# Designed miniproteins, single chains: the designs that were tried, part 114

Each design is a single chain, and the fold is of that chain. pLDDT is the mean over its residues in the fold that is shown.

## One batch from the design tools (miniprotein)

Design m3968
Fold by ESMFold2-Fast:
Formats: structure tokens, sequence, C-alpha cells
Structure m3968 (fold): chain A 97 residues (1-97)
């Protein structure tokens, strides 16, 4: 579910040559990770992997876009990565039975 969504977002970001679209996809990946943590489920690690994949795909897509869009895409990717890491640590600690 979330891993599949993250993978598709990552593919879209990687294939996008527009930094603006890549940035949107990277932020969306972070949002999926945050939503999974808020659900309080053991899917937190899956959401982190999905979010990380989406962020990496989005960031790679930016490499093929205009330089002026790079700072926005990087900010989106870093924001999403931060949310994914924080959510993962929290979910991992809660899910450790």
Amino acid sequence: MLAEQGYELGKKGYNSKDGKESAKLAVKGGGLASDAVNSGSATGEQAIRAGSAALKGGLNGVKLSKKEDVPLAVAGALSGIGAAIHGGLKAGRLAAA
C-alpha cells in the first residue's frame, strides 16, 4: 500500500524533468511517511521506505531540470526525509514489541 505509493511517486519524480514537479513529489513522499506514523501502525517502517524512495526519485528528477528549481526541490526532499526519519524512530520504538 504505502510502499507502492512511494515507489510510484519516486518513479514519477525520476522521470520528471521539471524541478517544480519533482519538489511536489518529494514533499508528497514525506506526507505519506507522516500519515503512516499518525496512524499508529506497524507500517511506519514501510512508510519510511516508501517516503525515502519517493524523495530519492524526486531529487534525482531535479538533476534533469533547471538549476533555478533545484533549491525548492532540495528543500522539499530534506523536509520529507526529516519527517520520515523522525517518524521512523518513533514508530520503530512504539512497534518494538
Scores: mean pLDDT 52

Design m3969
Fold by ESMFold2-Fast:
Structure m3969 (fold): chain A 94 residues (1-94)
Amino acid sequence: MPSMEEIEELWRRLLGILTRLLSRLSPEQAAAVVARANAAGREANEHLKKGDYKGALEVLAALARWLAEVARANGDEESAAEATELYREIERLR
C-alpha cells in the first residue's frame, strides 16, 4: 500500500500536469478543469481521512484519465501522454 506521502506526491504531479494544460484551454474549459480537480481533491482527502487509500487512488486515477482525454481533445499530446502514464502508475498501486 502506498504511504500518504506517496499519494500526496501523485497529487502534486497531477497538479503540475493540470497547470500546464490550463494555459492551452479556453476560459470555460479551464474553469471546468479547476472545478473538477478541486472536487476530486476534496473526495480523495475524505477517503484518506478514513484510511481508504484505495478509494483515494481511484479518485486520482479517474481525474488523471479525464485530464488525458481533455488534453488530447485540445491537441496537448505532451500533457495527454504524461496524464496517461500517471494514470497507469496509479492503477499499479491499487
Scores: mean pLDDT 84

Design m3970
Fold by ESMFold2-Fast:
Structure m3970 (fold): chain A 69 residues (1-69)
Amino acid sequence: SDEELLARVKAGDERSFEKQYEYFEKNKEEVLKLAKENPEIGPGILSQMKLAEDYRKKKEEEERKKLEA
């Protein structure tokens, strides 16, 4: 079923974003240095960092709304 496949992919993507966020936060200086020293891949790295950060902010906002609801 396409719905089952989509749900599995989405669950995998959520775990991927969470792990990426943890990795970027733990290794923030090294990742930023790598992006600065490699202009060909730097924008891609910064984009992935932003997506991981946006994912985390969304989860924090959802948790905040649950406390205010």
Scores: mean pLDDT 68

Design m3971
Fold by ESMFold2-Fast:
Structure m3971 (fold): chain A 69 residues (1-69)
Amino acid sequence: AEKYKELGEKAEKAIREGDWETYRKARREAEELIRENPEINPEYDLAKEIADKLREIGDEFEKELEERR
């Protein structure tokens, strides 16, 4: 079950390459995994971790854009 981590890595690579379509898709898949995973499921925390990482990457990208202004 490395799929959740793989989504995070995929999103990170997409941001580095400026591929926003891949980033958005990875984010949606992570959000869908969180919705489909019950809170009692041990993989729930991994799906949430990936979603949190995707949000953090987005915030860092926004900050970089502001620094370049």
Scores: mean pLDDT 65

Design m3972
Fold by ESMFold2-Fast:
Structure m3972 (fold): chain A 55 residues (1-55)
Amino acid sequence: SMEIEWEKMKVSVDIHEEAVKYIKANNLDREEQEKVMGEANLEAQKKIEEIEKKG
């Protein structure tokens, strides 16, 4: 449904926005930025899979 697609997109956006805020707040270098974004991608994937299982 459109509601599930919206929820998946919003969760992904929110997780990545928080990762970007964390990077900026801590003045992280490129290597640390890649680690933080990698962790955010894994968290977003896990949450999206949980939403898909419920939907």
Scores: mean pLDDT 83

Design m3973
Fold by ESMFold2-Fast:
Structure m3973 (fold): chain A 100 residues (1-100)
Amino acid sequence: MDELTAEQIEQAAKEAVRQMLAQMPDPEQATITITVTNLDTGERLVRTATTLEGAEAAISALVAEVRARWPAGARLRVEITVTGADGTVLLASDTVVLRE
């Protein structure tokens, strides 16, 4: 399990979304869902987007909310789901420890 700063989590999540959308047959019709779960409390934060720009903005907002709500040392599960109109589903998930 990686120990990542909020900035590193943001960069990794944005890169993952870009790579996942590049694999979609119709990225303009895709729905992107980003979920961050605090494994210590069970609290979940969810954002949805339909564009790459919207997904990057949603990730920035989620990371800011994580920094505001949860301390360094929190164990986080980050999940990104990209769903195409054709039924294609891509999932990326990682478990990280938040660090300062």
Scores: mean pLDDT 85

Design m3974
Fold by ESMFold2-Fast:
Structure m3974 (fold): chain A 68 residues (1-68)
Amino acid sequence: MTEEEEREGLERAPEAIAELRAQGDERTALIGEAAVEAYRWLKENDLDEEERRELLERRRKELEERIA
């Protein structure tokens, strides 16, 4: 994924999340929001791909536990 593609994805993410909420898929929308937030944080902190994947997975799991 290029920097341009990442930027486009982040820009469109709120729209996709809002659509999920409109369809009643609140759980997936919340997971999506957390993923976008974590991704922005990781980009700011210059972590390697392995560390980035591990942290995103951990954040996703934490959010799933809170929603359940």
Scores: mean pLDDT 69

Design m3975
Fold by ESMFold2-Fast:
Structure m3975 (fold): chain A 62 residues (1-62)
Amino acid sequence: SLDLALALLRHDLGLDDATLARLREMVAQGASVEELAAVILEARPDMTPAQARSAAEALLTM
């Protein structure tokens, strides 16, 4: 579920509530993996693009 994926991103990546709310809204609006990954990378610039894409994929598949 999207809620499970967001909870995992909060726990594993330490994303704040504002970023998680933005990702939820983007998924509801049909955002692509690339668009979601860009937001994750903005919040966590220490991640690789591949790691951010993997996290974004989880938002669309859970």
Scores: mean pLDDT 84

Design m3976
Fold by ESMFold2-Fast:
Structure m3976 (fold): chain A 81 residues (1-81)
Amino acid sequence: MEAAVAHFEAAGAPELAALAGELYELAARDPEAALNPPAELVAREAAAVEATRAALAADPSRLPLVQAGLAAFQAAVAAAL
């Protein structure tokens, strides 16, 4: 999980870094809630995606960092489940 957060922060996506940590804790604690997250988390995910898209539009070289962060996040969640 720390690797995913570090990659998202390096990519200029601090909202994704914060959200990844919260989703990981939710998946580890309550997998059913992680599959059906509350509306406020869904809204925060949409906002984080838009902020990340804007950052990537400004600097496309950040795309590999976002991809590395997503891969690390998925691996951490899979290991927790």
Scores: mean pLDDT 76

Design m3977
Fold by ESMFold2-Fast:
Formats: C-alpha cells, structure tokens, sequence
Structure m3977 (fold): chain A 79 residues (1-79)
C-alpha cells in the first residue's frame, strides 16, 4: 500500500483529499499546517512515498525544501 502525506492549511480541503485518496487505495496521513519546519519533521518521521501540497501560499518554498531534503519522495501540488 502506497503511503502518502497530505499537507494543507484548510481542514475541509484536507478531509476531501483524504477521502479521495483513501478510496484509491492509498495509506493516507494528513497534516494541517503551512509551517516549513513542521512539514519537514512530519515527512522525516512518516517517510511517505508521496507528499501532496494543498497550500495557497508558501507552496514553492516548501516544495523546493522537500525536494532538496527528500529527493526520493514524490512531491505533487494540488490547487
């Protein structure tokens, strides 16, 4: 089962994305945050196969930090 982390600052968007990915057979974990250090810590502890970023602001900086620190993890944006 593929492990994924969804990161969003919107609890409704988190809940909708979680349901959609769980229905597709993913092992889904969620983080309600837009803080870079908190996100990096969660990724380091969880070691997901993929991270979905559903952030309105700070997306590019957080994505670049994740790609640099965890090059083997797939990072995808969600609008």
Amino acid sequence: MKKVLIVSDDPEKLAELKKKLEEQGYDVHTLLSNDLEEILKAVKELKPDEVFLALDEGYQEIREALEKEFPDIIVAGVD
Scores: mean pLDDT 82

Design m3978
Fold by ESMFold2-Fast:
Structure m3978 (fold): chain A 106 residues (1-106)
Amino acid sequence: SAVLAVEQAAADKDWATVAAYFDSPDPEVRERALDAAGYRKDRSLLPALIAALDSPDPEVREAAARALGMIADPSALPALEALTRADVPESVRRAAEAAIESIRAA
C-alpha cells in the first residue's frame, strides 16, 4: 500500500520521500504525507510545502496550507496570502486563512 510507504518513510525520517508523495495520485496518500510534514515541523520541508500550494489539485493545496499552519513559519505567509484571492476555491481559501492566523498567532 502506498499509505504504508508514506508511513515507513516518515518512520525512517526520509523526508525527501515523504515530500515526493505530496503529488501522489491517491488523495489519501497525499494528505497523509502533507500531515506528516506538518506534525514533523521540520523547516527543511518548507520549500516543498510552499511548492505544494501551487498544485493543480485543491485537496493538495488545502493539506499543504494546513501543514504550513502547523509548522507556523512566517516565510510561508506570502504564498498563503496569494491563496486568499476571490478566484481561489473557498475550501482552499479558508485553509489558507486559517494557516495565516495560526502563523501570526505563533
Scores: mean pLDDT 76

Design m3979
Fold by ESMFold2-Fast:
Structure m3979 (fold): chain A 95 residues (1-95)
Amino acid sequence: MADKLAETIAQLERDIEVYERALKLAKERNASPTVIEALEEMLRGARDALERAKAGADPSTVTAHYVGAVLRAIGIATEDPEAAREFNELLLEAK
C-alpha cells in the first residue's frame, strides 16, 4: 500500500480543499445552480474516493472512481457554455 496510496490520499485531501473553496466562492457569488451542482458532485466524488483510499482500496480503483466523479461533474457543467466557463474560473481561483 506504500507510497502510491499515501500520495493518492494526500492529493485527494488537497483536491477536497480546492473544491470546498470553489463551492464557497460559487455560493458567495450566486453562481448558476448548474455550477453549484457540478462542484457538489466533484466534492462528493473526491470525498468518496478519499474514504475508499483510507479503507485500503487499490490506488487504481480509487483513481477510477474519482475520475468518474470528475467526468460527471464536467458533464453537468458543460451542458451550458456559460456554466462551463464559470466552473473552470472558480476552480482556478480556488487553487
Scores: mean pLDDT 82

Design m3980
Fold by ESMFold2-Fast:
Structure m3980 (fold): chain A 105 residues (1-105)
Amino acid sequence: SAKEEVERAAERIREAVDYAANNELTIEQAIGIALRVMGEAWQAYLTARKSKDKEVQEFAAEKLEEVARYAREVLETEELSENQRFALEMSAKSLEGMAKAIREL
């Protein structure tokens, strides 16, 4: 189902964010995580758009917003390296932007 596809994308995004929060990163790894998060968020957007279902769209936006909030909390509470901070900030911004795009459908 569309909701199951969104949930799987959100789970993969959360795994990437958790990895960035808990591991030192090279700059290449930090960029890779940010790009992965953007790609998965874009797939959630496409699934929500193609569904033409407001309930699916609200579900997708809420799931992306939940992970963005988690990334923001990590950024505020944890001692992070520059590369970890970059990955998490770019991820949060991407998730926030994509959730907004879904809500504007």
Scores: mean pLDDT 91

Design m3981
Fold by ESMFold2-Fast:
Structure m3981 (fold): chain A 95 residues (1-95)
Amino acid sequence: SIIEQLREELARARAEGAEEERIRLIELALELEEARAKDENSPEAKELELELLLFELKVRAKKYKPSKEEFENAVKKIAERVGVPEEEVRERLEK
């Protein structure tokens, strides 16, 4: 089970004193998979998927600054995957 694997990974990351960003990514992934297990098409599951993808992009950008093209491509892909307008993705990234 992906949920069992994520729970084990989260416990291990916390025990090893992993970076807060890594712990948060695992927490979001676990919350998303638990929401999907209850109802994969729920607004809760869609919101968690958006939050996870936005956080992944922010963490990645911290390691290197994306080009304007890379940023716009990421916004478009997140919008298409979650089914929200590109403008909503941009607004959430600026917060």
Scores: mean pLDDT 82

Design m3982
Fold by ESMFold2-Fast:
Structure m3982 (fold): chain A 110 residues (1-110)
Amino acid sequence: MVKATITLRVVVKKGKEKEVIEALREMAARVQAETPGLLSVELEVLSVEERGDKTVLTLRLTITAEDRAALDAALKRLAAELVRLVTRLMVEEGLLEDLDVLDVEVEEIP
């Protein structure tokens, strides 16, 4: 098995944190459902910091797959889905101000 851990910083409009988190969770659930060999996709909220009219969320995505090929397929799907979601939330809905990938770690697990 292989695991990827992705840490994200997400800047959202104050009062829209739950809506953005739920949208990200729905995206993660679709990636899991649509990727053969993917065992789990977990989204964890690490911190919530209010900054005036904005909230800064630090999130962790943990992806576990049977093998490296399944993980690579999941990461490609996740990247495409994330670009679509960010475009919708930022450009069309105005709920999201910024999204930054802080860290990506990949490891073999026994």
Scores: mean pLDDT 86

Design m3983
Fold by ESMFold2-Fast:
Parts: sequence; C-alpha cells; structure tokens
Structure m3983 (fold): chain A 76 residues (1-76)
Amino acid sequence: SEEEQRARIDELERKMNEALEEYKKTKDFKSLSKKFNEIVEEATRLLEQATSPELRARIRDLIAKAVKEFEELKKK
C-alpha cells in the first residue's frame, strides 16, 4: 500500500541521517559504506514497486542524496 511505502521511505531517510550522524562522530567509513549500500539497495527496490509520482520522486531524491553524500565523503 501507499501508506506502507511512505513508512518505508521515512525509515530509509531516518537510517541515512543516523548513518551520517554516526560517521561524523566515529569517522568509521566502512560502517557508513555498508549502511549506505543497504539504503540504496532498499530504495531501488522500493522505486520498482512505487506507482505514485510523489513517492517515486522522494525515493529518487533519497538515492541521489545518498550517492552524492557517499561520493563526496569517499574523496576526503
């Protein structure tokens, strides 16, 4: 359902923010890399199932943000 899809998107956003916050404190790039890979994989699967344009846009934004954040941190 759309309600379940919204809840999953909210959870993925929360997990991403928590992973970034943990990384700022620990500088554990290996942990961040694993968590971000899992988030992107889950978001990609969710995008395949989502039919709502609004939800699809949110998922795409989440994936784009995760990829951008990871690539920027990888350079440092």
Scores: mean pLDDT 82

Design m3984
Fold by ESMFold2-Fast:
Structure m3984 (fold): chain A 85 residues (1-85)
Amino acid sequence: MTEEEKKELRKLIEELEEAAEKKDKEKIEEVVKKLAELTKNKVAALTLAASLLVEKGFEQEYIDEVAERAEEELKKLKEELEKKK
């Protein structure tokens, strides 16, 4: 990861924390998408989002939805790795 990518990652994490604190679901979804694109890791992006949503006291239903999506992406990643071996 380049220094520019690390700077963008820090900025996106900060934006995600602010969006979670402000209860801005649309902004959370936007930042999660950008994190997944930057890291090439949807599981990590969704897991980080779920953790921050818990910390900021977001609605449990949405936290559960994000956590479930992280589990689904992890399952897909495992299936993809098995298919290639």
Scores: mean pLDDT 79

Design m3985
Fold by ESMFold2-Fast:
Structure m3985 (fold): chain A 100 residues (1-100)
Amino acid sequence: SELEEIKKALETLLKEVDRLMKQAPPEIQSLLERVKAELEKALNAKTVDEMIQHLERALKILDELIEKVKDKYPQLADWLETIKLRVEKILERLRELKEK
């Protein structure tokens, strides 16, 4: 099902965040843990609306992270932008699923 494919995409994204956390400086680890927590809550959500809410929270934290690292760690900012794009694509798919 489309929902199962979305959940698999979220699982893949969580693995990507774990990989990024291993490379990330200490000053952003707390914010990355918060992104991970929101993505895990989205994956375990009981409704599409709850999944959307958690992914929207993850996007807000990602925007804060990108702003904090863009000047000092541009390669990390690029990786975070890629993660953000993936979250946005999942969110779009969930919104389309809700309208059907």
Scores: mean pLDDT 88

Design m3986
Fold by ESMFold2-Fast:
Structure m3986 (fold): chain A 69 residues (1-69)
Amino acid sequence: GAGGAATAAGHAARESTTPEAKELAERAKDYGVAGDSAAASELAEQAARESTTPEAKRGALAAAVSGRS
C-alpha cells in the first residue's frame, strides 16, 4: 500500500548515492505519504533503474512492490 511504499522509498532515498536516484526515491516517498500508491510505485521503479548501489536498488524495488500491493 501507499504507506509501505512511502516507508521503503524513504529508506531507498537514504541509501541512494546519486542525485537522480535520491530525487526519484524522495518523490516516491512524498506520493506514498499523499496516498498515491500508483505514482509512488512508478517513481520507485524509476529510482531503482537510476540507482547504482545494491542497497538503494533493493529499497526502491521494495517501495515499488509495496505501492502495487
Scores: mean pLDDT 80

Design m3987
Fold by ESMFold2-Fast:
Structure m3987 (fold): chain A 71 residues (1-71)
Amino acid sequence: DHALEVWERTVQEAAERLGVSTEKARELLLRTRDLVEQGKSVAEIAKELGISQEAASYLVELIERYRQEAA
């Protein structure tokens, strides 16, 4: 399944960039997606996830790329 392959690649990129496990990266990406859908800013996402604004901005960019490639 192409969408699943794109998602798994996105999870791996997030895990490597943030230095976290694939399980933690998946959790962070899913939560970031939900917060973006709620209209939260990068600063609000960073606060909710307990990460830096730079890391939150990166996760938002990954979600946007995933949406373009999986649609």
Scores: mean pLDDT 84

Design m3988
Fold by ESMFold2-Fast:
Structure m3988 (fold): chain A 67 residues (1-67)
Amino acid sequence: MDVDELIERAKKLFEQGKYKEAAVYAAEAIGQINNVDPEKVIEKLNEYIKKYGPKETAEQALGALGV
């Protein structure tokens, strides 16, 4: 899945209230843009969810993507 597809899926999931899933797709898009190892992306995602919760994490990730 390309970055644009990941961003659109993240937006739709967020709109549906599926915040954890939205955060996963948004984090994957960020990881692809920055060529970050998927394992490290998931580790950072889990840390943000612990600190901020899934909704805030999804909002921050989507904001980082310029949406």
Scores: mean pLDDT 81

Design m3989
Fold by ESMFold2-Fast:
Structure m3989 (fold): chain A 89 residues (1-89)
Amino acid sequence: SMEEIEELYSELTGGEILILEYIEENGGKIKESDLIEKMQTEYGVSETTTRQHIDGLIEKGLVERIEGENENILVLTELGRKVLEYFKS
């Protein structure tokens, strides 16, 4: 519902919003290591802090982690897309 989307959006940190936007810009999915590198090199955000933001987004159901043998893939969920659309409104 719109109320659920508003509540989820209100709980997001600036770092979590930035990560959601970047995953969307990257076609809705990204390698976790590539995201961590970008956050560190372009925004000065540590790996630990980036992982905390990722975990928060997964807990909220806005991002899913697909575990692979060599790399994890982060995928923007339908709920995550709706929350981002609300932010852009």
Scores: mean pLDDT 84

Design m3990
Fold by ESMFold2-Fast:
Structure m3990 (fold): chain A 100 residues (1-100)
Amino acid sequence: SEVEELRKKLEEERQKAIDYFQKARDLATQAGLPQELIDKLKQAEKAFREGDIETAKKYVDEAIKLAQEAGAPSSVLKALINAKKHVDEALELERKIEEL
């Protein structure tokens, strides 16, 4: 059904976002970036795993700002931007499912 297809796509986007949060955190740690950034990424992943996609979006947006201010490597910024893209897609899919 359409609902089943959308739910499967939502699960795929959730897994992709979580993977990018983990990659961003690991890369940020390796680059010696501020603990505040690493903590924001942990908070974003936790919120997202608990189904609070809107809170996860707020934390990833804050993490991107902190990474930019810290002069983070392009690899960290790319991982964060990819995480945000999948969070945004998950939020849109959740809204579409609720409208059905």
Scores: mean pLDDT 86

Design m3991
Fold by ESMFold2-Fast:
Structure m3991 (fold): chain A 116 residues (1-116)
Amino acid sequence: DLGKRAEEDGRYGAEGAREAAEKAGGRTGRLSALSAAKGLEEGAKQAEEGGHKKGAEGLREGAKEAERAARETGPPEEEGGGVHSSAGAFRGLSGGVSAGASGSIAAGKKPKVGKS
């Protein structure tokens, strides 16, 4: 029974993490999904130590699903630590998008291409 409960909790946790990440979006959703993935990995380790290999496998699959939700919701770039470095990366991306859009719109006319 413990193994079945662990598998069900793992799948339910992953699904909830995915829905929460999708609904919240951006950095908050990504951090929530990563936190859920870590919790599921800890549960899998405890299940393995208790001899519940099938339960541990289900929890590991749940952790992978939560991590996938984090990747889908957050920025595509990762800085080799993930959770703590997000604040710096977020600020950099905001500046780049704003500057690019402003410059392009100001000069974007057909007569300047080729014959001007």
Scores: mean pLDDT 56

Design m3992
Fold by ESMFold2-Fast:
Structure m3992 (fold): chain A 69 residues (1-69)
Amino acid sequence: MKELEDKVLEFIYKHGKATVEQLAKELNVSKETVEKIVKSLEDAGLIKRVGDFYELTELGKAYVEKLKE
């Protein structure tokens, strides 16, 4: 699932923030699948929740910038 996690992080990086609904639509997966992924990424310290949106942490931004090298 790292490929799907990377796509979530890249989407948030590109758009600045994302909701579970936006991520589910963009990745063509269920909201339940996205909720599991965002929980994992939040537990890893790569994203943070701000209201209904998820944003990258400083660690998450560094991770995505390394991927886009």
Scores: mean pLDDT 82

Design m3993
Fold by ESMFold2-Fast:
Structure m3993 (fold): chain A 81 residues (1-81)
Amino acid sequence: MIPSKEEFIEHLVKAAEELAKQLREKEPNLPDETLLHWIVQLGEREVREWSKEQGWSEEETEELIKEVRERITAKMKELQA
């Protein structure tokens, strides 16, 4: 089944959380800013590939990237609390 936009975002956020845990185990001294940058960069790539398959405009793709970035950032903050 093709996931809905919300299902896709939820999948990316969960993948980001798991990747963050793995990267912290591998690189304990990695700065939080660097970790967040790498995770967001990977999420942006996934959004661009998915949006291309869906035939979305650049404007729609950029809005989804913004939403994914905000949700990943919020999740990373939650994990630090």
Scores: mean pLDDT 77

Design m3994
Fold by ESMFold2-Fast:
Structure m3994 (fold): chain A 74 residues (1-74)
Amino acid sequence: SKVEKLEDLAVRVALLLAEAGVPEEEILAFMKEVRELIEKGDFEGAIKLLREAARRYLDEARLAEVEARLDAVE
């Protein structure tokens, strides 16, 4: 389902943010916001937030991975 794909991707992005050195507190806040958007049915907002986090913190290879997974959800 779209919910499962977004939740799985959110977990993956959280792990990649941790590897990139983002503080745990910021990752927890990010995960809370993504989850709240998914629960509200705001899938466009969840996708946007995941994409913005990936663009801000991840290298080109990890960004390409996240973008491909987001395209599979949309």
Scores: mean pLDDT 85

Design m3995
Fold by ESMFold2-Fast:
Structure m3995 (fold): chain A 74 residues (1-74)
Amino acid sequence: DLLAREEEIRELAESAPDELKERLARELIPRLAVAYGEVENASPEMLAEIERAREEGRSLTLEEAIDRALEALR
């Protein structure tokens, strides 16, 4: 269940210390790619955006990507 997984990650990220947030972001990237592409190859631009956000440690951008991915999956 992708939705429940994303919700769990979001809740954990919100209350987690910075170290765990970084770990969650790393695990989140593959899930975001799956959600965005519905298990299809995510667009190169989207993958680059997610990768860039992770590299910069921007949890906020990753969270936006999650929302967008969930909306697209609908």
Scores: mean pLDDT 51

Design m3996
Fold by ESMFold2-Fast:
Structure m3996 (fold): chain A 69 residues (1-69)
Amino acid sequence: MKEKKVEELVEKARELGRRLAQAIDANDPEAVRQVVAEFNKLKEEAKKISEEAYQKVLDALREGFREAR
């Protein structure tokens, strides 16, 4: 169902947020670029589902980023 897909995207976004924080801490611009590219694909997928899914994906990235700091 759609709910399972949203949960998967949210989980991936949280993981990308953690990876983004780690890449920034490591001063690794290549890793930052890769995370941003993956997140852009994730945002497109979420937008195709709903505006609420898109918002949840954004919030999950921020949460993951904060958790890894």
Scores: mean pLDDT 82

Design m3997
Fold by ESMFold2-Fast:
Structure m3997 (fold): chain A 81 residues (1-81)
Amino acid sequence: MEEEIDKIIDELEKELPNLTPLEFVRKAMERLGLKPEIVAGALRLATGSDLPLEDIEGLASLVPKEKYREVIRLAARLQLG
């Protein structure tokens, strides 16, 4: 499971120079079947932000690209574990 998640993230990171933070998150959600509310929760935990869970765009903008792997892995663990 985690190896498959990391492979999908690696494929997305190859496209990362051409993707906004929000586009990266959306593509990861689509490829991994992650629910928006789970991803928003993971983003909020990673940023320590008080932004509402519905503001995925705002939450995603606060996360540096280098931490997106960790956020997506956290979201996958929260939904699938």
Scores: mean pLDDT 72

Design m3998
Fold by ESMFold2-Fast:
Structure m3998 (fold): chain A 85 residues (1-85)
Amino acid sequence: MEEILRLLEEASRLIEQAAAALDAGDLEKAKEYLRKAIETLERLKALAQQELSKETDPERKALLQGIIDQADGFIAELEKKLAEL
Protein backbone atom coordinates (compact mmCIF):
# COMPACT_ATOMS: atom_id res chain seq x y z
CA MET A 1 0.00 0.00 0.00
CA GLU A 2 2.76 2.53 0.81
CA GLU A 3 4.34 1.94 -2.64
CA ILE A 4 0.93 2.37 -4.37
CA LEU A 5 0.40 5.71 -2.56
CA ARG A 6 3.96 6.81 -3.43
CA LEU A 7 3.40 6.04 -7.13
CA LEU A 8 0.05 7.88 -7.07
CA GLU A 9 1.77 10.98 -5.60
CA GLU A 10 4.58 10.69 -8.19
CA ALA A 11 2.05 10.45 -11.06
CA SER A 12 0.18 13.50 -9.69
CA ARG A 13 3.41 15.55 -9.61
CA LEU A 14 4.29 14.48 -13.17
CA ILE A 15 0.82 15.52 -14.40
CA GLU A 16 1.27 18.94 -12.71
CA GLN A 17 4.72 19.28 -14.34
CA ALA A 18 3.20 18.40 -17.73
CA ALA A 19 0.51 21.09 -17.27
CA ALA A 20 3.17 23.67 -16.32
CA ALA A 21 5.25 22.72 -19.39
CA LEU A 22 2.17 23.12 -21.64
CA ASP A 23 1.48 26.57 -20.12
CA ALA A 24 5.12 27.51 -20.90
CA GLY A 25 4.75 26.24 -24.51
CA ASP A 26 7.33 23.45 -23.99
CA LEU A 27 5.59 20.64 -25.88
CA GLU A 28 8.65 18.33 -25.77
CA LYS A 29 8.89 18.55 -21.96
CA ALA A 30 5.10 18.20 -21.60
CA LYS A 31 5.20 14.96 -23.67
CA GLU A 32 8.09 13.65 -21.52
CA TYR A 33 6.17 14.29 -18.27
CA LEU A 34 2.97 12.72 -19.69
CA ARG A 35 4.89 9.58 -20.76
CA LYS A 36 6.48 9.32 -17.28
CA ALA A 37 3.05 9.77 -15.64
CA ILE A 38 1.59 6.94 -17.79
CA GLU A 39 4.56 4.67 -16.91
CA THR A 40 4.13 5.47 -13.19
CA LEU A 41 0.38 4.67 -13.33
CA GLU A 42 1.10 1.39 -15.18
CA ARG A 43 3.54 0.44 -12.36
CA LEU A 44 0.87 1.36 -9.77
CA LYS A 45 -1.69 -0.79 -11.65
CA ALA A 46 0.73 -3.76 -11.76
CA LEU A 47 1.34 -3.54 -7.98
CA ALA A 48 -2.41 -3.28 -7.27
CA GLN A 49 -3.04 -6.35 -9.50
CA GLN A 50 -0.31 -8.28 -7.63
CA GLU A 51 -1.84 -7.36 -4.24
CA LEU A 52 -5.34 -8.26 -5.51
CA SER A 53 -4.11 -11.78 -6.51
CA LYS A 54 -3.06 -12.39 -2.84
CA GLU A 55 -6.02 -10.69 -1.14
CA THR A 56 -8.81 -12.71 0.53
CA ASP A 57 -10.74 -9.84 2.23
CA PRO A 58 -13.74 -8.81 0.03
CA GLU A 59 -13.57 -5.12 1.06
CA ARG A 60 -9.84 -4.89 0.28
CA LYS A 61 -10.41 -6.74 -3.03
CA ALA A 62 -13.02 -4.09 -3.95
CA LEU A 63 -10.60 -1.28 -2.97
CA LEU A 64 -7.75 -2.77 -5.06
CA GLN A 65 -10.08 -3.29 -8.06
CA GLY A 66 -11.18 0.35 -7.68
CA ILE A 67 -7.52 1.47 -7.76
CA ILE A 68 -6.92 -0.63 -10.92
CA ASP A 69 -10.05 0.78 -12.64
CA GLN A 70 -9.09 4.37 -11.74
CA ALA A 71 -5.53 3.84 -13.02
CA ASP A 72 -6.90 2.46 -16.32
CA GLY A 73 -9.11 5.55 -16.67
CA PHE A 74 -6.24 7.96 -15.95
CA ILE A 75 -3.89 6.12 -18.35
CA ALA A 76 -6.50 6.34 -21.15
CA GLU A 77 -7.02 10.10 -20.57
CA LEU A 78 -3.27 10.81 -20.47
CA GLU A 79 -2.64 8.71 -23.62
CA LYS A 80 -5.40 10.70 -25.38
CA LYS A 81 -3.79 13.98 -24.22
CA LEU A 82 -0.34 12.83 -25.39
CA ALA A 83 -1.75 11.88 -28.84
CA GLU A 84 -3.27 15.40 -29.20
CA LEU A 85 0.14 17.06 -28.71
Scores: mean pLDDT 86

Design m3999
Fold by ESMFold2-Fast:
Structure m3999 (fold): chain A 100 residues (1-100)
Amino acid sequence: EEVRRILEETLRILEKIKAGIEANKDDPLALDVYQALAIMAVAITINALSKRPEYREVAEELRRRLQPHLDALSKATTADQAIAALDGMIAAVRELIERL
């Protein structure tokens, strides 16, 4: 139940970041900032969970599911590419929450 709340909060953060990119599609600085914020939010969540033995398996599953989308996000050069990567991350987090 604690891990579900943390994942739901991470989901809300990613949704807000996506909305920020959508609102600023023609601003390359906004894209750079929101890409960094999304990568940091995910890294913080995974690292926090991985430090607790009871959540270690969930942390590794989250890392595994998000890695291809994080790679896509880090390589995104357009807002639309970043939005597609974030959609993948959001879907992966939602699916993991449903399987808890």
Scores: mean pLDDT 87

Design m4000
Fold by ESMFold2-Fast:
Structure m4000 (fold): chain A 77 residues (1-77)
Amino acid sequence: LKEKAEELLKKGKEYMEKGDYITAVRYFAEAVHYAALAAGDWEKAEEATNILREALRDPSKAKEYAEQLIKLAEEAL
């Protein structure tokens, strides 16, 4: 689970470097889910789901949401 979270976090960062913030947000949200599952931190998994939904509703803020998800994933790892 942690290894999968780290792999997804790395993949998300690649998309963020390309400026594809929506794809990055999707990878980062999945990374948080795997990290949260490994840690038993269901609240972080729920927060990641909410951030993903907000990013999909307002793509102009996707970069900010991606940054929030990176922090959340690193906290859960």
Scores: mean pLDDT 82

